# Designs tried in a protein design run: designed miniproteins, single chains, continued (2). Part 65

Each design is a single chain, and the fold is of that chain. pLDDT is the mean over its residues in the fold that is shown.

## One batch from the design tools (miniprotein)

Design m6379
Fold by ESMFold2-Fast:
Structure m6379 (fold): chain A 90 residues (1-90)
Amino acid sequence: SEEQKKLRELFLEAIRFAVDYHDRLLEARKQGPAAVAAARAELDTEINKRIEEVKKKYGEEFAKDYKRLLDAAVGWAETMVEIEEEIEKK
């Protein structure tokens, strides 16, 4: 269905967003706490913009599902950076 195709597109966008955030967070951690805080503030702004765009195009229920996917993707990126830091310290 068209609805399933759009959900798949949003899922792939959430994965790409997670990978990009992972790379940005990893780089920010090398620069220090201020850079990490800036990366997280930019993340919040980007999430809000993406949710607004999905809400306008597909409605409020799809926007809620997309937020859930983005929240999971961000959690994955944060965990991945933590694991990579632990490996580098060995």
Scores: mean pLDDT 81

Design m6380
Fold by ESMFold2-Fast:
Structure m6380 (fold): chain A 99 residues (1-99)
Amino acid sequence: MATRTATITLTKEKEEERFGLPTYRYMSDEEIEKQVAAQTTLPPEVQAEVLEQLKAGRLPAYTSEVRFEKGKIHFTLSVTEGAAAPEPAVVSHPHAPPA
């Protein structure tokens, strides 16, 4: 199973409400672009989608975890290669019962 994981950290500048939903203005578009471009483990298509969503103040696609820190938001992205293909379940280590 080939799952690519990346973490994007953005500074929360402002909290704004649009269309009745809370949205966050992150750092400048240029800084968002730098953060996304630094995640070279992600396919370019995913980087483009995530960048568009972050610039729009939306939760990025493929976000598996969101962590809030003082003035910062950390998005953990998990992208599985072959999302349309069946994935075999893999076990990295068969463990014996505790002794």
Scores: mean pLDDT 63

Design m6381
Fold by ESMFold2-Fast:
Parts: C-alpha cells; sequence; structure tokens
Structure m6381 (fold): chain A 65 residues (1-65)
C-alpha cells in the first residue's frame, strides 16, 4: 500500500532534491505544488523517511487522508 504526504517547508530552506531521491528509490512520486509545498507518495512501510527529510529542513509532513 502507498501513502501520500503533504510536505510543507519554509521557502528559504526547501530543498526538493532529497525528496526526489527518496521517492525514486522507494518507487514513489514527488510533485512540488508551490515554493513551500509538495506531495510525496511512497510505500507506507517507508513513509518515515519522508517525515525525517521534512523535519531536517525545518518543515512538516502530514499524511493526506
Amino acid sequence: ATVTYRVRVPEATFDPAPFRVAARALGGTFEQVSPTEALVTVPAASAQAIVDIAAAQGGTAERVE
């Protein structure tokens, strides 16, 4: 099963590269929707990696229901 996270990171610290690398490695997708927001879909078992990347950039990742 896959899960989608809405990632919100301040524009000044937002680096999409770690999210793209993780999504590609996990067979998921990354879509940047604004300078501060992205949607990341990954396998549920690997979702913690996306949360950790967002936290490292001073942002948050919240599961989209």
Scores: mean pLDDT 84

Design m6382
Fold by ESMFold2-Fast:
Structure m6382 (fold): chain A 70 residues (1-70)
Amino acid sequence: MPSPAEKAEEVLLKIFEYIETLEPEEALKKIKELLKEFLDELVEEGLLSEEEAEELFKEAVEKIEKYLKE
């Protein structure tokens, strides 16, 4: 099993791929799906609470939206 850090790196690479290859609106949609799946997996593994995952998801989405608009 990849470590949480290795899994995070895979997710980050996919985020960059989506930003590079897709229109901003489609990239944001795909990134939201990817982040939700990743955070849900961390909750299942007991690495995050559901509350922590929701907070991280919200913060990450806000940062990505800002990045795509700038």
Scores: mean pLDDT 78

Design m6383
Fold by ESMFold2-Fast:
Structure m6383 (fold): chain A 74 residues (1-74)
Amino acid sequence: FSEEQKERAAGLLTGVVVAAAQGDVARARRYADELVKLGVISEEEAERLVRLAEAGDGEGAARLATKLGQRHLS
């Protein structure tokens, strides 16, 4: 990934966490789908993030987003 793609992906991961904490499942799904489209995460990983948003688990979403960022972005 380019530096610009990594920065965009990090922003999208943060967006999923914020959306999950706010209970905004539709926004979390949009950001997760964009991460899949960019090739940053798998569809399965995106589904895990969305399930955490559906549960209102912002803390769980933050932990998973950090792990995915470390695994896929650097």
Scores: mean pLDDT 83

Design m6384
Fold by ESMFold2-Fast:
Structure m6384 (fold): chain A 59 residues (1-59)
Amino acid sequence: MAAAEAALRRELREVHGLSDEEVERLLAAIAEIKDGEASPEARKALAAVGQKILDRLEA
């Protein structure tokens, strides 16, 4: 549902300081993994965003 996606986008932007582009990439990667279409690109994008969030939390 669009409402749940909008709420997740807001949280990622406001809590983790991600840009709209980074949020969209993360959501696209999650959707691909959920579909069972785990592309290497989707996994790399998810890992990169996750690492950025982790670095942000430690800094």
Scores: mean pLDDT 69

Design m6385
Fold by ESMFold2-Fast:
Structure m6385 (fold): chain A 70 residues (1-70)
Amino acid sequence: SSMDKKEAEELLKRLEKEAEEGAEKTIELLKKRAPNLSEEQKKEVEKGVRDAARAFVELTRKLLEEELEK
């Protein structure tokens, strides 16, 4: 149905935005709570958090696309 597909698209867009915003907030929080991390460690954490957020969004996208093809 067209409504289910539209709702899934809206959900995915919301999750993309929330995942990106959540990643940035998590990075800010980690920098504030762990000031003793080296600059190299901070960069690795930033990369890891952003990569995890992207992986979550892509997994969700694939699952929604597979479900909507049925």
Scores: mean pLDDT 80

Design m6386
Fold by ESMFold2-Fast:
Order: C-alpha cells, then structure tokens, then sequence
Structure m6386 (fold): chain A 94 residues (1-94)
C-alpha cells in the first residue's frame, strides 16, 4: 500500500460521506487528508487516514471520535473496513 492508495480510499470515503449527508466538517477533513496523504511517508499517511476514518465512523455511528480511534488501532485495518461499513449503513437507510 502506498500513500497514493490511501489518498484514493480517502477520496472514496469523502464521496460516501457526501452521499450520506454527513457534516461538512467531516467531509472537508476527509478531502484534506486525501490531498495531504501523498506528500507524507506511508506511516504518517496511515496515521492521518486513521484520524480521518475515526471522524467518519464516529459521525456514522453517533459516537465519540476518541472511542473510534481506540477501536481502530491499525490505520490499514481502518481503511479496509470503513467504506464497507458506510455502504452497509446506506443500505439500511434505503
């Protein structure tokens, strides 16, 4: 996985957040994280992605960002299941 791969996943999550009508602050953070990720090394890009994903998941589940960050100890794991989780919630709202 490269910082560019992380950027692309964050962009997809931002689009999903827009579709779900999440707060603009969450969407903006995801988009900013996607833009910054390619400029960082892999470890820092994963850490940024973890923070962005924690905000997205917290907004989707209605829980605190800190609680979600604890649950997602691995940034790579956060990226892997965050988009599927958002899609699952979208299906339930239809």
Amino acid sequence: MTPEDISEELKKMAETAKKLGLPEEVIEFLEEAAEKAPELDLEKALELAKKAMARLLAALLGVDVEEMEEKASDGEEVLKYAEPAAKELLKKRE
Scores: mean pLDDT 69

Design m6387
Fold by ESMFold2-Fast:
Structure m6387 (fold): chain A 78 residues (1-78)
Amino acid sequence: SKLLEEEIEGAMAIIKAAVLKTIMKKHPEEVTEEDIKEAERVAEELRELAERSEDEGLKEALLETAEELEKLVEEIKA
């Protein structure tokens, strides 16, 4: 069903964001402008998925993940 596909997509986006956060935190000096743009796009996609999600738990996880990624991007840009 489309609903299951969307939930899987949300979960995969969270995993991708977690990997990006881990790598960027470990090697902030190696982060490029392209990496920052990718992280910003992933955060935006997480927020869009959260807006469409009917599952409160998934919605919260998506929003929290987006906020953490956005915060990390701001810290690296500073």
Scores: mean pLDDT 82

Design m6388
Fold by ESMFold2-Fast:
Structure m6388 (fold): chain A 68 residues (1-68)
Amino acid sequence: DPLAHIDREQALADARGAAENAVKYAKEGKIDLATSYSVAAMLLYSLAGDFEAAREAQKAVDEAIKKA
């Protein structure tokens, strides 16, 4: 497993932090930063195998961008 060396719990914690920052910057109208953190959150959730959390994070960021 090429991902066996990844600490899944750490990846999930980092993904949550990135998702929170993505929504925060999206609400502030900082779209470039919001996009960067959204990509990081999606990647980290996907590496951890939590594809549902990845989809929910993307949806939250997209909704925040639309309302900014």
Scores: mean pLDDT 79

Design m6389
Fold by ESMFold2-Fast:
Structure m6389 (fold): chain A 75 residues (1-75)
Amino acid sequence: MEETIERARELADRLVEALLAGDRETAKELAKELGRLLDDPELEKVLLKAAENEDPEIGAALARMAVAVALSELR
């Protein structure tokens, strides 16, 4: 579980970087990987929606919030 949380944080950081860079393709792949890692299809859907956001800062904020909520439910 702790290793899963650590990997999730690493993926989340990369996802936020991709979103802020406007790299929607990489962000979508990271969103799917993160959702699969946490076995959370709702999180995956939210992260994919964040990647489609026209404002990269809003997209990144949504992704950070969604991941924080998912991780808080694990601990």
Scores: mean pLDDT 80

Design m6390
Fold by ESMFold2-Fast:
Structure m6390 (fold): chain A 75 residues (1-75)
Amino acid sequence: MSEALLLEMEAGAYEVAGAVYKVLGDYEKAAEYYEKAVELLEEAIRLATDPALKAELERQRAAARAAAEEARAKA
């Protein structure tokens, strides 16, 4: 497993945690977890050499960023 893939997996775990807190109505914690996912995805994108993986990571980062912004707006 490459370092980029490990960071993607870790980001996925933070996205799941963010979604859980969002369902619980804890928008502040949801935003914090989505923001951590964005940071990990940005690092994964910097390390990614495969264009297809990079494109997927960029889509995932955009989704996580949007989720973080929505959660912050509701906090």
Scores: mean pLDDT 86

Design m6391
Fold by ESMFold2-Fast:
Structure m6391 (fold): chain A 58 residues (1-58)
Amino acid sequence: GDPLKSLEILQKYLKGEVSKEEAEKALRDLAEDIAERSGASFELALKKAEEELEKLKK
């Protein structure tokens, strides 16, 4: 539920500090928050969450 915590987990995943399963859960939580705030479908929100993950990549 907290988008800042979800982003923190995704950053840790990119550093190899958390499991893929934990990262996938964080990505889904971020997508759910985006969907709730924007009224978008979960599928569109998931794409936006993936865009945020891409911005965190080196």
Scores: mean pLDDT 78

Design m6392
Fold by ESMFold2-Fast:
Structure m6392 (fold): chain A 76 residues (1-76)
Amino acid sequence: SERRDYAARLFQEIADELRPLIEKLTPEQREKVRKLLMDAARTLQDLADAGASREDIEKVAREMFEQLKKEIESLL
């Protein structure tokens, strides 16, 4: 679906922006972050499946990016 594709693109942008920080992590910390990324991807897809607008999906994706970035930075 168009919304699912949009959510997937936004998630990929988040993952790409966080990649340089993730590469600085230990294998154990990277495993923890992988679980957080999987949960984030699922949440964005669930929003798309629930019929959320592109604007709402983008807003949640932005909030998730900020939360994930802070969590990763707390490990550095």
Scores: mean pLDDT 87

Design m6393
Fold by ESMFold2-Fast:
Structure m6393 (fold): chain A 58 residues (1-58)
Amino acid sequence: MKEKILEAALIADGVPREQARKAAEDAVSGKMTPREALLKAGASEETANLAVKLVEKA
C-alpha cells in the first residue's frame, strides 16, 4: 500500500507517528503530492526522493 510506504519512510526519518500518518493520508487522498507531503512533514529531501521511487515501484 502506497500509504504504508510513505508512513514508514517518515517514521524512519524521525517524524512522529501521528504526523507521519496524516501526511501519508494527505498524499494518498490527492490533497498534495507524495514528495510535497513528505517534505512538509519534516522528512529530508533524500528520504522524500527514496519514498517516491518506492511508491512508483509498488
Scores: mean pLDDT 76

Design m6394
Fold by ESMFold2-Fast:
Structure m6394 (fold): chain A 78 residues (1-78)
Amino acid sequence: VSEQELEDEILKALADMIYAITKIEVSNAESEEEKKEYLKEGIERLRKLLEEAEKRGASKETLEYIRKLIEELEKEYA
């Protein structure tokens, strides 16, 4: 396993964690306003992770994975 392969796996794991935490927060939200705030925060965290992944030269597969998670949360926010 190369340093880059390990870094890509870490980035995917971080994306999964942000996504999972966001979904848990959304499921426990007491209002539509609170739900939208959690979704917004989760989307912003994933976008920052995507930007960092791009700067670090992450694989196209890793970048696409993070983008799909962002799109899923954006669909729920809409």
Scores: mean pLDDT 85

Design m6395
Fold by ESMFold2-Fast:
Structure m6395 (fold): chain A 66 residues (1-66)
Amino acid sequence: MEEIKENIIKAVKELAERLIKEGYSPDEVLEFARRAVRVAGVNYGLSEEDIEEILKEVEEFIKKLS
């Protein structure tokens, strides 16, 4: 479970960083990242608590890229 969470966080952070470098706004990247995390979390059977934890970490990362 923890390994799955870590892999989702890593993949979404890498994608977010790429999108910012390509000129997407932080708001656009945040919406994309939130959707990606929720879809992945549901597909891997993660709890709502785990999904919210991943979202918090990814959102904090994206805000620092602004």
Scores: mean pLDDT 81

Design m6396
Fold by ESMFold2-Fast:
Structure m6396 (fold): chain A 89 residues (1-89)
Amino acid sequence: PEGHRLLSQGKAYLKAGKYEEAVEKYEQAIKLLPSDDPDLAEAYENTGEAYLKLGKYGKAVEFYEKSLKLDPENERAKENLKEAQKKLA
């Protein structure tokens, strides 16, 4: 309940282009979600996207890798991971 409420707030901030606020809400949500929560992979992916938009490429890589450990076939996360890695090179 509380974790999913914070996920919804994070998604709203992400859509609004408020990337720092999105990260804050997603990181709070991730701490509250159980390790087997079906929304956890998406939470990691969206946290990575917000960090990518903020130019924090190392953090973006970290969160995309966490997302892909839970959902290895997520093509969007794979593409965004490659982009973040390219920016670090």
Scores: mean pLDDT 87

Design m6397
Fold by ESMFold2-Fast:
Structure m6397 (fold): chain A 58 residues (1-58)
Amino acid sequence: SKEEIEFKLLLYKIARDSSLFIAEKSASKNPELAAQNRKTAEQLEKKIAELEKQLKEL
């Protein structure tokens, strides 16, 4: 349903923003953690784009 897609979008956007925040804050002292969180954010962005496309097709 539309509501299910909107809820998933909210969760993925929160997860993306959290991953980006961790990446920014850890970049100097833990570059490995920063890189991992940037990669996670990129994967979440792809999922967000797919869900936004589905929402537009409803």
Scores: mean pLDDT 88

Design m6398
Fold by ESMFold2-Fast:
Formats: C-alpha cells, structure tokens, sequence
Structure m6398 (fold): chain A 80 residues (1-80)
C-alpha cells in the first residue's frame, strides 16, 4: 500500500540519520546494531518491490532509498 511504502521510506531515512550520527560519534557497538536493522529494512523493501500491485513510481522510490541506505551501511561497515 501507499502508506506502507511511505512508512518504510521514513524508517529508512531515520536509520540513515542514526548511522551518520553513530559514525560521527565513533560508536562501533551502535553501528553493529544499526547495520542489522538496515538488513531487516532492506528485506522489507525487497519484498515490497516484488509486490506486483505496487506502481513503478513506488518501486523506483524504494530502489532509490535502498541505494542510499546501502551507501551509508557500507560507510558504517568501514567504521566498525
């Protein structure tokens, strides 16, 4: 649904901000937890992208946000 897509996008934005903050604070323990949470959000995003009822516009937004999240996760893994 539209609400489910919007909620997931907001959760990903929040997690991206949390990862950036934890990198700045050099909080390795928090980064390890945030990376695990990012993998869970990625699984939810991939499940939604596989949903044939979703519009191509919704799928494009999810793919773009997943790419942004993956970029921050890569930085987090470098900081651990």
Amino acid sequence: SSEEVEELLEQMDTLIEEIRKAIEEKDKEKLEVLVILAEKLKELGEKLIADPSLSEEQKAKLREKLAELEKEVAKAKEAI
Scores: mean pLDDT 87

Design m6399
Fold by ESMFold2-Fast:
Structure m6399 (fold): chain A 64 residues (1-64)
Amino acid sequence: SELRKRLLKLIGEILRVIGEELDLELRYEKGEISEEEYKEKLKKLEKEKEKLKKELDELEKELG
């Protein structure tokens, strides 16, 4: 199913962003990165999450 393939790809992208967010948090907690670097990278990940949320919302409308 084309719709299933789109959903699986989107889930994969969401999981990637979550993984990057977790890695960023761990690096910050360990003191491996500065607060400034942490905030800039977090801001970029938040923008990616917003994009993926919109894509998920659009796919949900197509599904139901």
Scores: mean pLDDT 84

Design m6400
Fold by ESMFold2-Fast:
Structure m6400 (fold): chain A 95 residues (1-95)
Amino acid sequence: DVFDSIMDALVDRLRAAGLDELAALAEQVRRDIERVYKAAEELGNTEALRLVQQATDHLFDARIALVQGDFDTARAHVRKAAELVAQARALVEQA
């Protein structure tokens, strides 16, 4: 799975950089994306699906930033992904 491979690489690189709290947040966001995506798809909630896709894009951008050594940009992307998946969760919990 491409998503799983990218997420494993992101988390491993964050831990290698000593960003353990950010790595833990990325792992939590990954689990939340998987759960919320399934719920949103089953409900047909297109807004929640859009938010989950945006969160996933931010995690991919975080990996690119880490490869470039831009830790501040990587941190901002992981935090934005967490915000977006929390918004998506709220939408599926209201359904």
Scores: mean pLDDT 86

Design m6401
Fold by ESMFold2-Fast:
Structure m6401 (fold): chain A 69 residues (1-69)
Amino acid sequence: MMVTRDQVTRALVRLVLDGVITPEQATKIGELLRKKPEVVSVEEVLEIAKEAGLSDEQIEALRELLEKY
């Protein structure tokens, strides 16, 4: 599945508001994502999230939200 950086940003904001990830984690993912094309695979986003230090539980929550967008 392909997602836009805007869709990823909305998912990260939701996860911060729900207390699943920190604002600092969301910022780090956003910085890494800026080096990628505007449209990326969900799998690439999840690899970036792992590089940003997200736990397996945080990564699964992000996957679930991205699959809905």
Scores: mean pLDDT 81

Design m6402
Fold by ESMFold2-Fast:
Structure m6402 (fold): chain A 88 residues (1-88)
Amino acid sequence: PTLYRYQITFTLSNSSLSQAQSAATVAQQVMSSVPGVQNVTYQVVSDTTIVLTFDATSLDVAQQAARRAQRAIENSGVRVQSVQLQQL
């Protein structure tokens, strides 16, 4: 199957660095469980910005992974201010 590379940027509200790192870890774990998603990596850019890079079989799968990651972050008590998904 053909894989496309995507990047997702989460902007978090009033988070600490430790909260951003926890959010990135949770997002990576949840996204890695989505069928059609692989090679999920993350980078903590700042206290309020995390970036995840991953491969997905389609834009729909990438969007599904992004939504699940956002819900998982929010369920961990961190508020998501914005989400940006782009194909690399």
Scores: mean pLDDT 87

Design m6403
Fold by ESMFold2-Fast:
Structure m6403 (fold): chain A 55 residues (1-55)
Amino acid sequence: SAAAEELARLLGISVESAERILELILAGDQVVYRVALHDGGLSEEELRRILERAR
């Protein structure tokens, strides 16, 4: 998806890994959410926007 491609670019990971991360966050995984924010350097607003596009 376009959301996974954007997340993959921002985090420097594969699109397949980004798809899995989005799936876990959308399922309510707060640990994966926090790791994406802290390790990826993403703002909460940027990650929220990506998650909305993944729906």
Scores: mean pLDDT 79

Design m6404
Fold by ESMFold2-Fast:
Parts: sequence; structure tokens; C-alpha cells
Structure m6404 (fold): chain A 105 residues (1-105)
Amino acid sequence: GEEALAAGRAGAEAGGGEAAAAGAEAAARAGREGGGEGGAEGAGAAAYAAARAAEGGGGPEGAERAARAAAEAARAAGEGGALAAARGAGGAAGAAGAAFLAGGE
């Protein structure tokens, strides 16, 4: 819920891949514990943080961590039946993964 959103925003606002990845990880973890509606909020925060990591470039490792965290949030949300959370986290994982591949060259 609120913790996941706050963590995601903090990571995004700090800028750079490392901060965004940390925010995404925290959001994914909070989303897992929240379940249902909390999972949706956590996935949304993770998606935001991953998108910010992709925009800011960041280091390849930072982008990879954001992608992994978002993918974990998507899996947890899917198992809990929160389709909206799963979609958000899946999108975040894709964005972070793309950044990792592009920046990792």
C-alpha cells in the first residue's frame, strides 16, 4: 500500500538506476506482503521506479535489479489474483530489461 508507493517515489525522485532499482525492490516486497489491492499499488510503484531507471539510463546493473524486482512483483500479484498489479509489474520489468540491454553494450 502506502509504503510501496512511498518507496517507489523515493527511488524515482533520487534519480539514476541504483536509486530506482532500490525503490522498485522495496515496492515489490511491500506489494507481495500486501496481496490483492496492496499488490496492485506495489506493482504500480515498481513500474514507476523501473520506468524512471530506464529514462535516467543508470548503470546496467541498476536496470537489471529493477527488472528483477518488477518481475517478482508481477509473479506475486499474479498468484494473489491481482491482474492489474501483474500487468503493471510486467510492464516495469520489460522497460527495465530494455534499459539494461541498451545500456549494457
Scores: mean pLDDT 57

Design m6405
Fold by ESMFold2-Fast:
Structure m6405 (fold): chain A 75 residues (1-75)
Amino acid sequence: SLLEQIRRNGELLLKIVLEELEKHNWSEEGIEEAAEKALEMIMERQGIKSVEEELKEEILERMREEVKELLEALK
């Protein structure tokens, strides 16, 4: 989950997610950008340079849901 990835990757991943959310005034675009940046960061740290397009779409969809859950938890 995104929360587990935040715990594993520390404050840096949380900071990236929160910065993108704040930059877009907690809008749906902010959730989309936060999900994309979180996935990029996780892939970079895990040494994953590419994933299949279909799998990437599934991961992004799940990340968007987890970012929404994180946003709800912060409110």
Scores: mean pLDDT 68

Design m6406
Fold by ESMFold2-Fast:
Structure m6406 (fold): chain A 58 residues (1-58)
Amino acid sequence: SEREKRLKLLQLTFEIIEYARSDKEKADNLLKEVEEEFGQKVADQVKTIVDSILKLKG
């Protein structure tokens, strides 16, 4: 369902944020999973959000 897809996207986004500094390879693999399931545009948006959050915490 649309609701389940949004929850999965949110969960994947949080995991990417968690691993972005500690395990870049895992973060990159999760981002690729977002691209494969939700498309390139959504993956680009997630990457932008992750990069922005990392800058705010740096």
Scores: mean pLDDT 82

Design m6407
Fold by ESMFold2-Fast:
Structure m6407 (fold): chain A 72 residues (1-72)
Amino acid sequence: GELEELRKELLKKIGEILRLIGDEIELEKKLKKAEEEGKEEEVEKIEKEIKEIKEEIKKLLEEMKELDNRII
């Protein structure tokens, strides 16, 4: 049924967001370590990766809102 497919898609996006949040937490830890070690190039690289993850999370949240609107 339609509701089952929408639930599957929603759960998939939730799983993707949780993975990205985990990746963000790990990168924030690496950022702190790189800053402490004075690795400027590594800091810039990690900051870019964190920004990309935040944008991906934002996109997934917007897609989830669209799915929620279809369920309602």
Scores: mean pLDDT 82

Design m6408
Fold by ESMFold2-Fast:
Structure m6408 (fold): chain A 51 residues (1-51)
Amino acid sequence: SPIEVKIEMEEGALHVAKTMFELYLSPEEAQEKIKELEEKHEKQVEEIRRS
């Protein structure tokens, strides 16, 4: 379904962002940023599923 495709794309974008944080930030900063990003991503996916 279109919803599943959109979620897959969001998962890909999340993976890229996490990789960038791990590459460019200190381990401590990357951990905190990734945690916040994952929480935000989960909220966005839920919003997509409600559409």
Scores: mean pLDDT 81

Design m6409
Fold by ESMFold2-Fast:
Structure m6409 (fold): chain A 72 residues (1-72)
Amino acid sequence: AAADARALVAKAAEFPPEEAREKAEEMVRQAEAALAWLEANRDRLSEEEYAAGRAAAEAARREALRVLERLE
């Protein structure tokens, strides 16, 4: 889930650059999967649940992309 994505990005910052890149790329994929899941289940979620889930996934994706940019 999006919360797991954020936790893995935080852990990636402590890894060697090559492993940090791999973890950050995985976090981007997981955040995008979480966003897709939210869209697929939007009719089953409250507006608050959707907004919170989307915000968490977007934050995780943004942080992972920032790590990747820094490793370039």
Scores: mean pLDDT 76

Design m6410
Fold by ESMFold2-Fast:
Structure m6410 (fold): chain A 67 residues (1-67)
Amino acid sequence: ASALAAYNLGLAYFNLGNYEGAARAYDRALLILLTSPPSPEKEALLEKVVDDYNKVLEKLGKSPFVP
C-alpha cells in the first residue's frame, strides 16, 4: 500500500470528523514512510503526515507525535 494513499484516506476521515479513522490512516502512512529508504519526496510527505497527525491527536486529546 502507498503512503500517499494512506495519507489521503486520513485526510478524508478528518474531513468527515472521523478522527479515530484519520489517526489510524496517518499511523499507517507514518509506518510506511519510517520503514522506507529516505528520499526528498518521502521527507516532504512525512512532514505533511506528521503535521496532520498531530492535528488529529489534538482532537483526540492525545500527546503529539515527535518524528
Scores: mean pLDDT 81

Design m6411
Fold by ESMFold2-Fast:
Structure m6411 (fold): chain A 67 residues (1-67)
Amino acid sequence: ENLKKAIEAYKKGDYEKAIKYFEQTVKENPNTVEAAKAYTLLAKIYRDRGDLEKAKEYFEKSIKIMK
């Protein structure tokens, strides 16, 4: 549910709302495929906002789950 809401917000360019729902997804479902998807999209949002350090952290979290 939260993952779907986050993706819809992301597609609409509502990054504030997308971040909130992605953060909820990773808290509720840690170390899952859903969390990995949420981390990947969080990394993309932060990269697009110029926060390269935070983008890298989220991308690394996604990779660790998918391994």
Scores: mean pLDDT 82

Design m6412
Fold by ESMFold2-Fast:
Structure m6412 (fold): chain A 57 residues (1-57)
Amino acid sequence: MVAQGEQAFKEGLEYLKRGDRDKALEAFKKAVELLEPHRESNAVLLTIAKLLVQQLE
């Protein structure tokens, strides 16, 4: 699921680049859900995704 979480995070960044904050928020929330069980292998990315969710809410 780490690779899927990374993909969701990248999708969130693409939505932010396009100005679609709602879709970016959904993508980052999905990234958090996919990365949470694997936090030991991706703690930095998980933390950044959580911060972006808070920023967009």
Scores: mean pLDDT 76

Design m6413
Fold by ESMFold2-Fast:
Structure m6413 (fold): chain A 56 residues (1-56)
Amino acid sequence: MPADLEELGRLAREIRDLVEQGKPIPQELIDRARELAARLPEPQRSVALRELATLE
C-alpha cells in the first residue's frame, strides 16, 4: 500500500484500541487521520472517511 494508506491504517488501529478500552481519543490522532484520508484517491478516501465517522 502507499505510505499514506499504511500510516492511516496504523492510526485507525490505535484509535480502535482506545475506543475498545473506553479511553478518550486524542484529537491529534483524529485530525491526522482525517488529513491522511483527504490525501487519498477515491474510492479509498470515501472508505477511510466513513470509518472515521463511525468513531465519532
Scores: mean pLDDT 73

Design m6414
Fold by ESMFold2-Fast:
Structure m6414 (fold): chain A 66 residues (1-66)
Amino acid sequence: KTLKVTTTLDVTSKIGLVLWLLGIPGVKVKIVGENTLVVETTLSDAEFNALVQKLKSIPGVEVEVV
């Protein structure tokens, strides 16, 4: 399953987000723009939904399921 993540975060917060995502087993991150990430996952449906909810809870982060 794949997510498009768009952020308005500063550089330090973006680095923290990317490092956190890379720490999750079954998650791959592709930087496709200055403020846009593609997050590809092999997570279960429950884990994927939990990740989406957590990302949506972060101020300055927008998430789209593709």
Scores: mean pLDDT 80

Design m6416
Fold by ESMFold2-Fast:
Structure m6416 (fold): chain A 69 residues (1-69)
Amino acid sequence: SKREEKIDTLVKAFKGALEGRDVGYIDKKVLEGAGITDPELIKEAAERAGVEVEVDPNDPNKLIVRKKG
C-alpha cells in the first residue's frame, strides 16, 4: 500500500517534470521529505512512467528526468 502510493507519487512527479519537454528536473530533497528515500522506488517509478531518471553529477540533490528514447 505505502510502497504503491510512493511509486504513484513518483510517476506523477516524473511526468509533471517532463510535461511538454525532453528534459525535466526534480529536487531529490522534496522526495526525501515525503519519505521517498529508496532508490529502487525511483527506478521502478521511472520504468512505469516511461522515462529515464538519473542523479545530476553536478548536484546530488537534483534528479534529471529524460524522455525515454
Scores: mean pLDDT 79

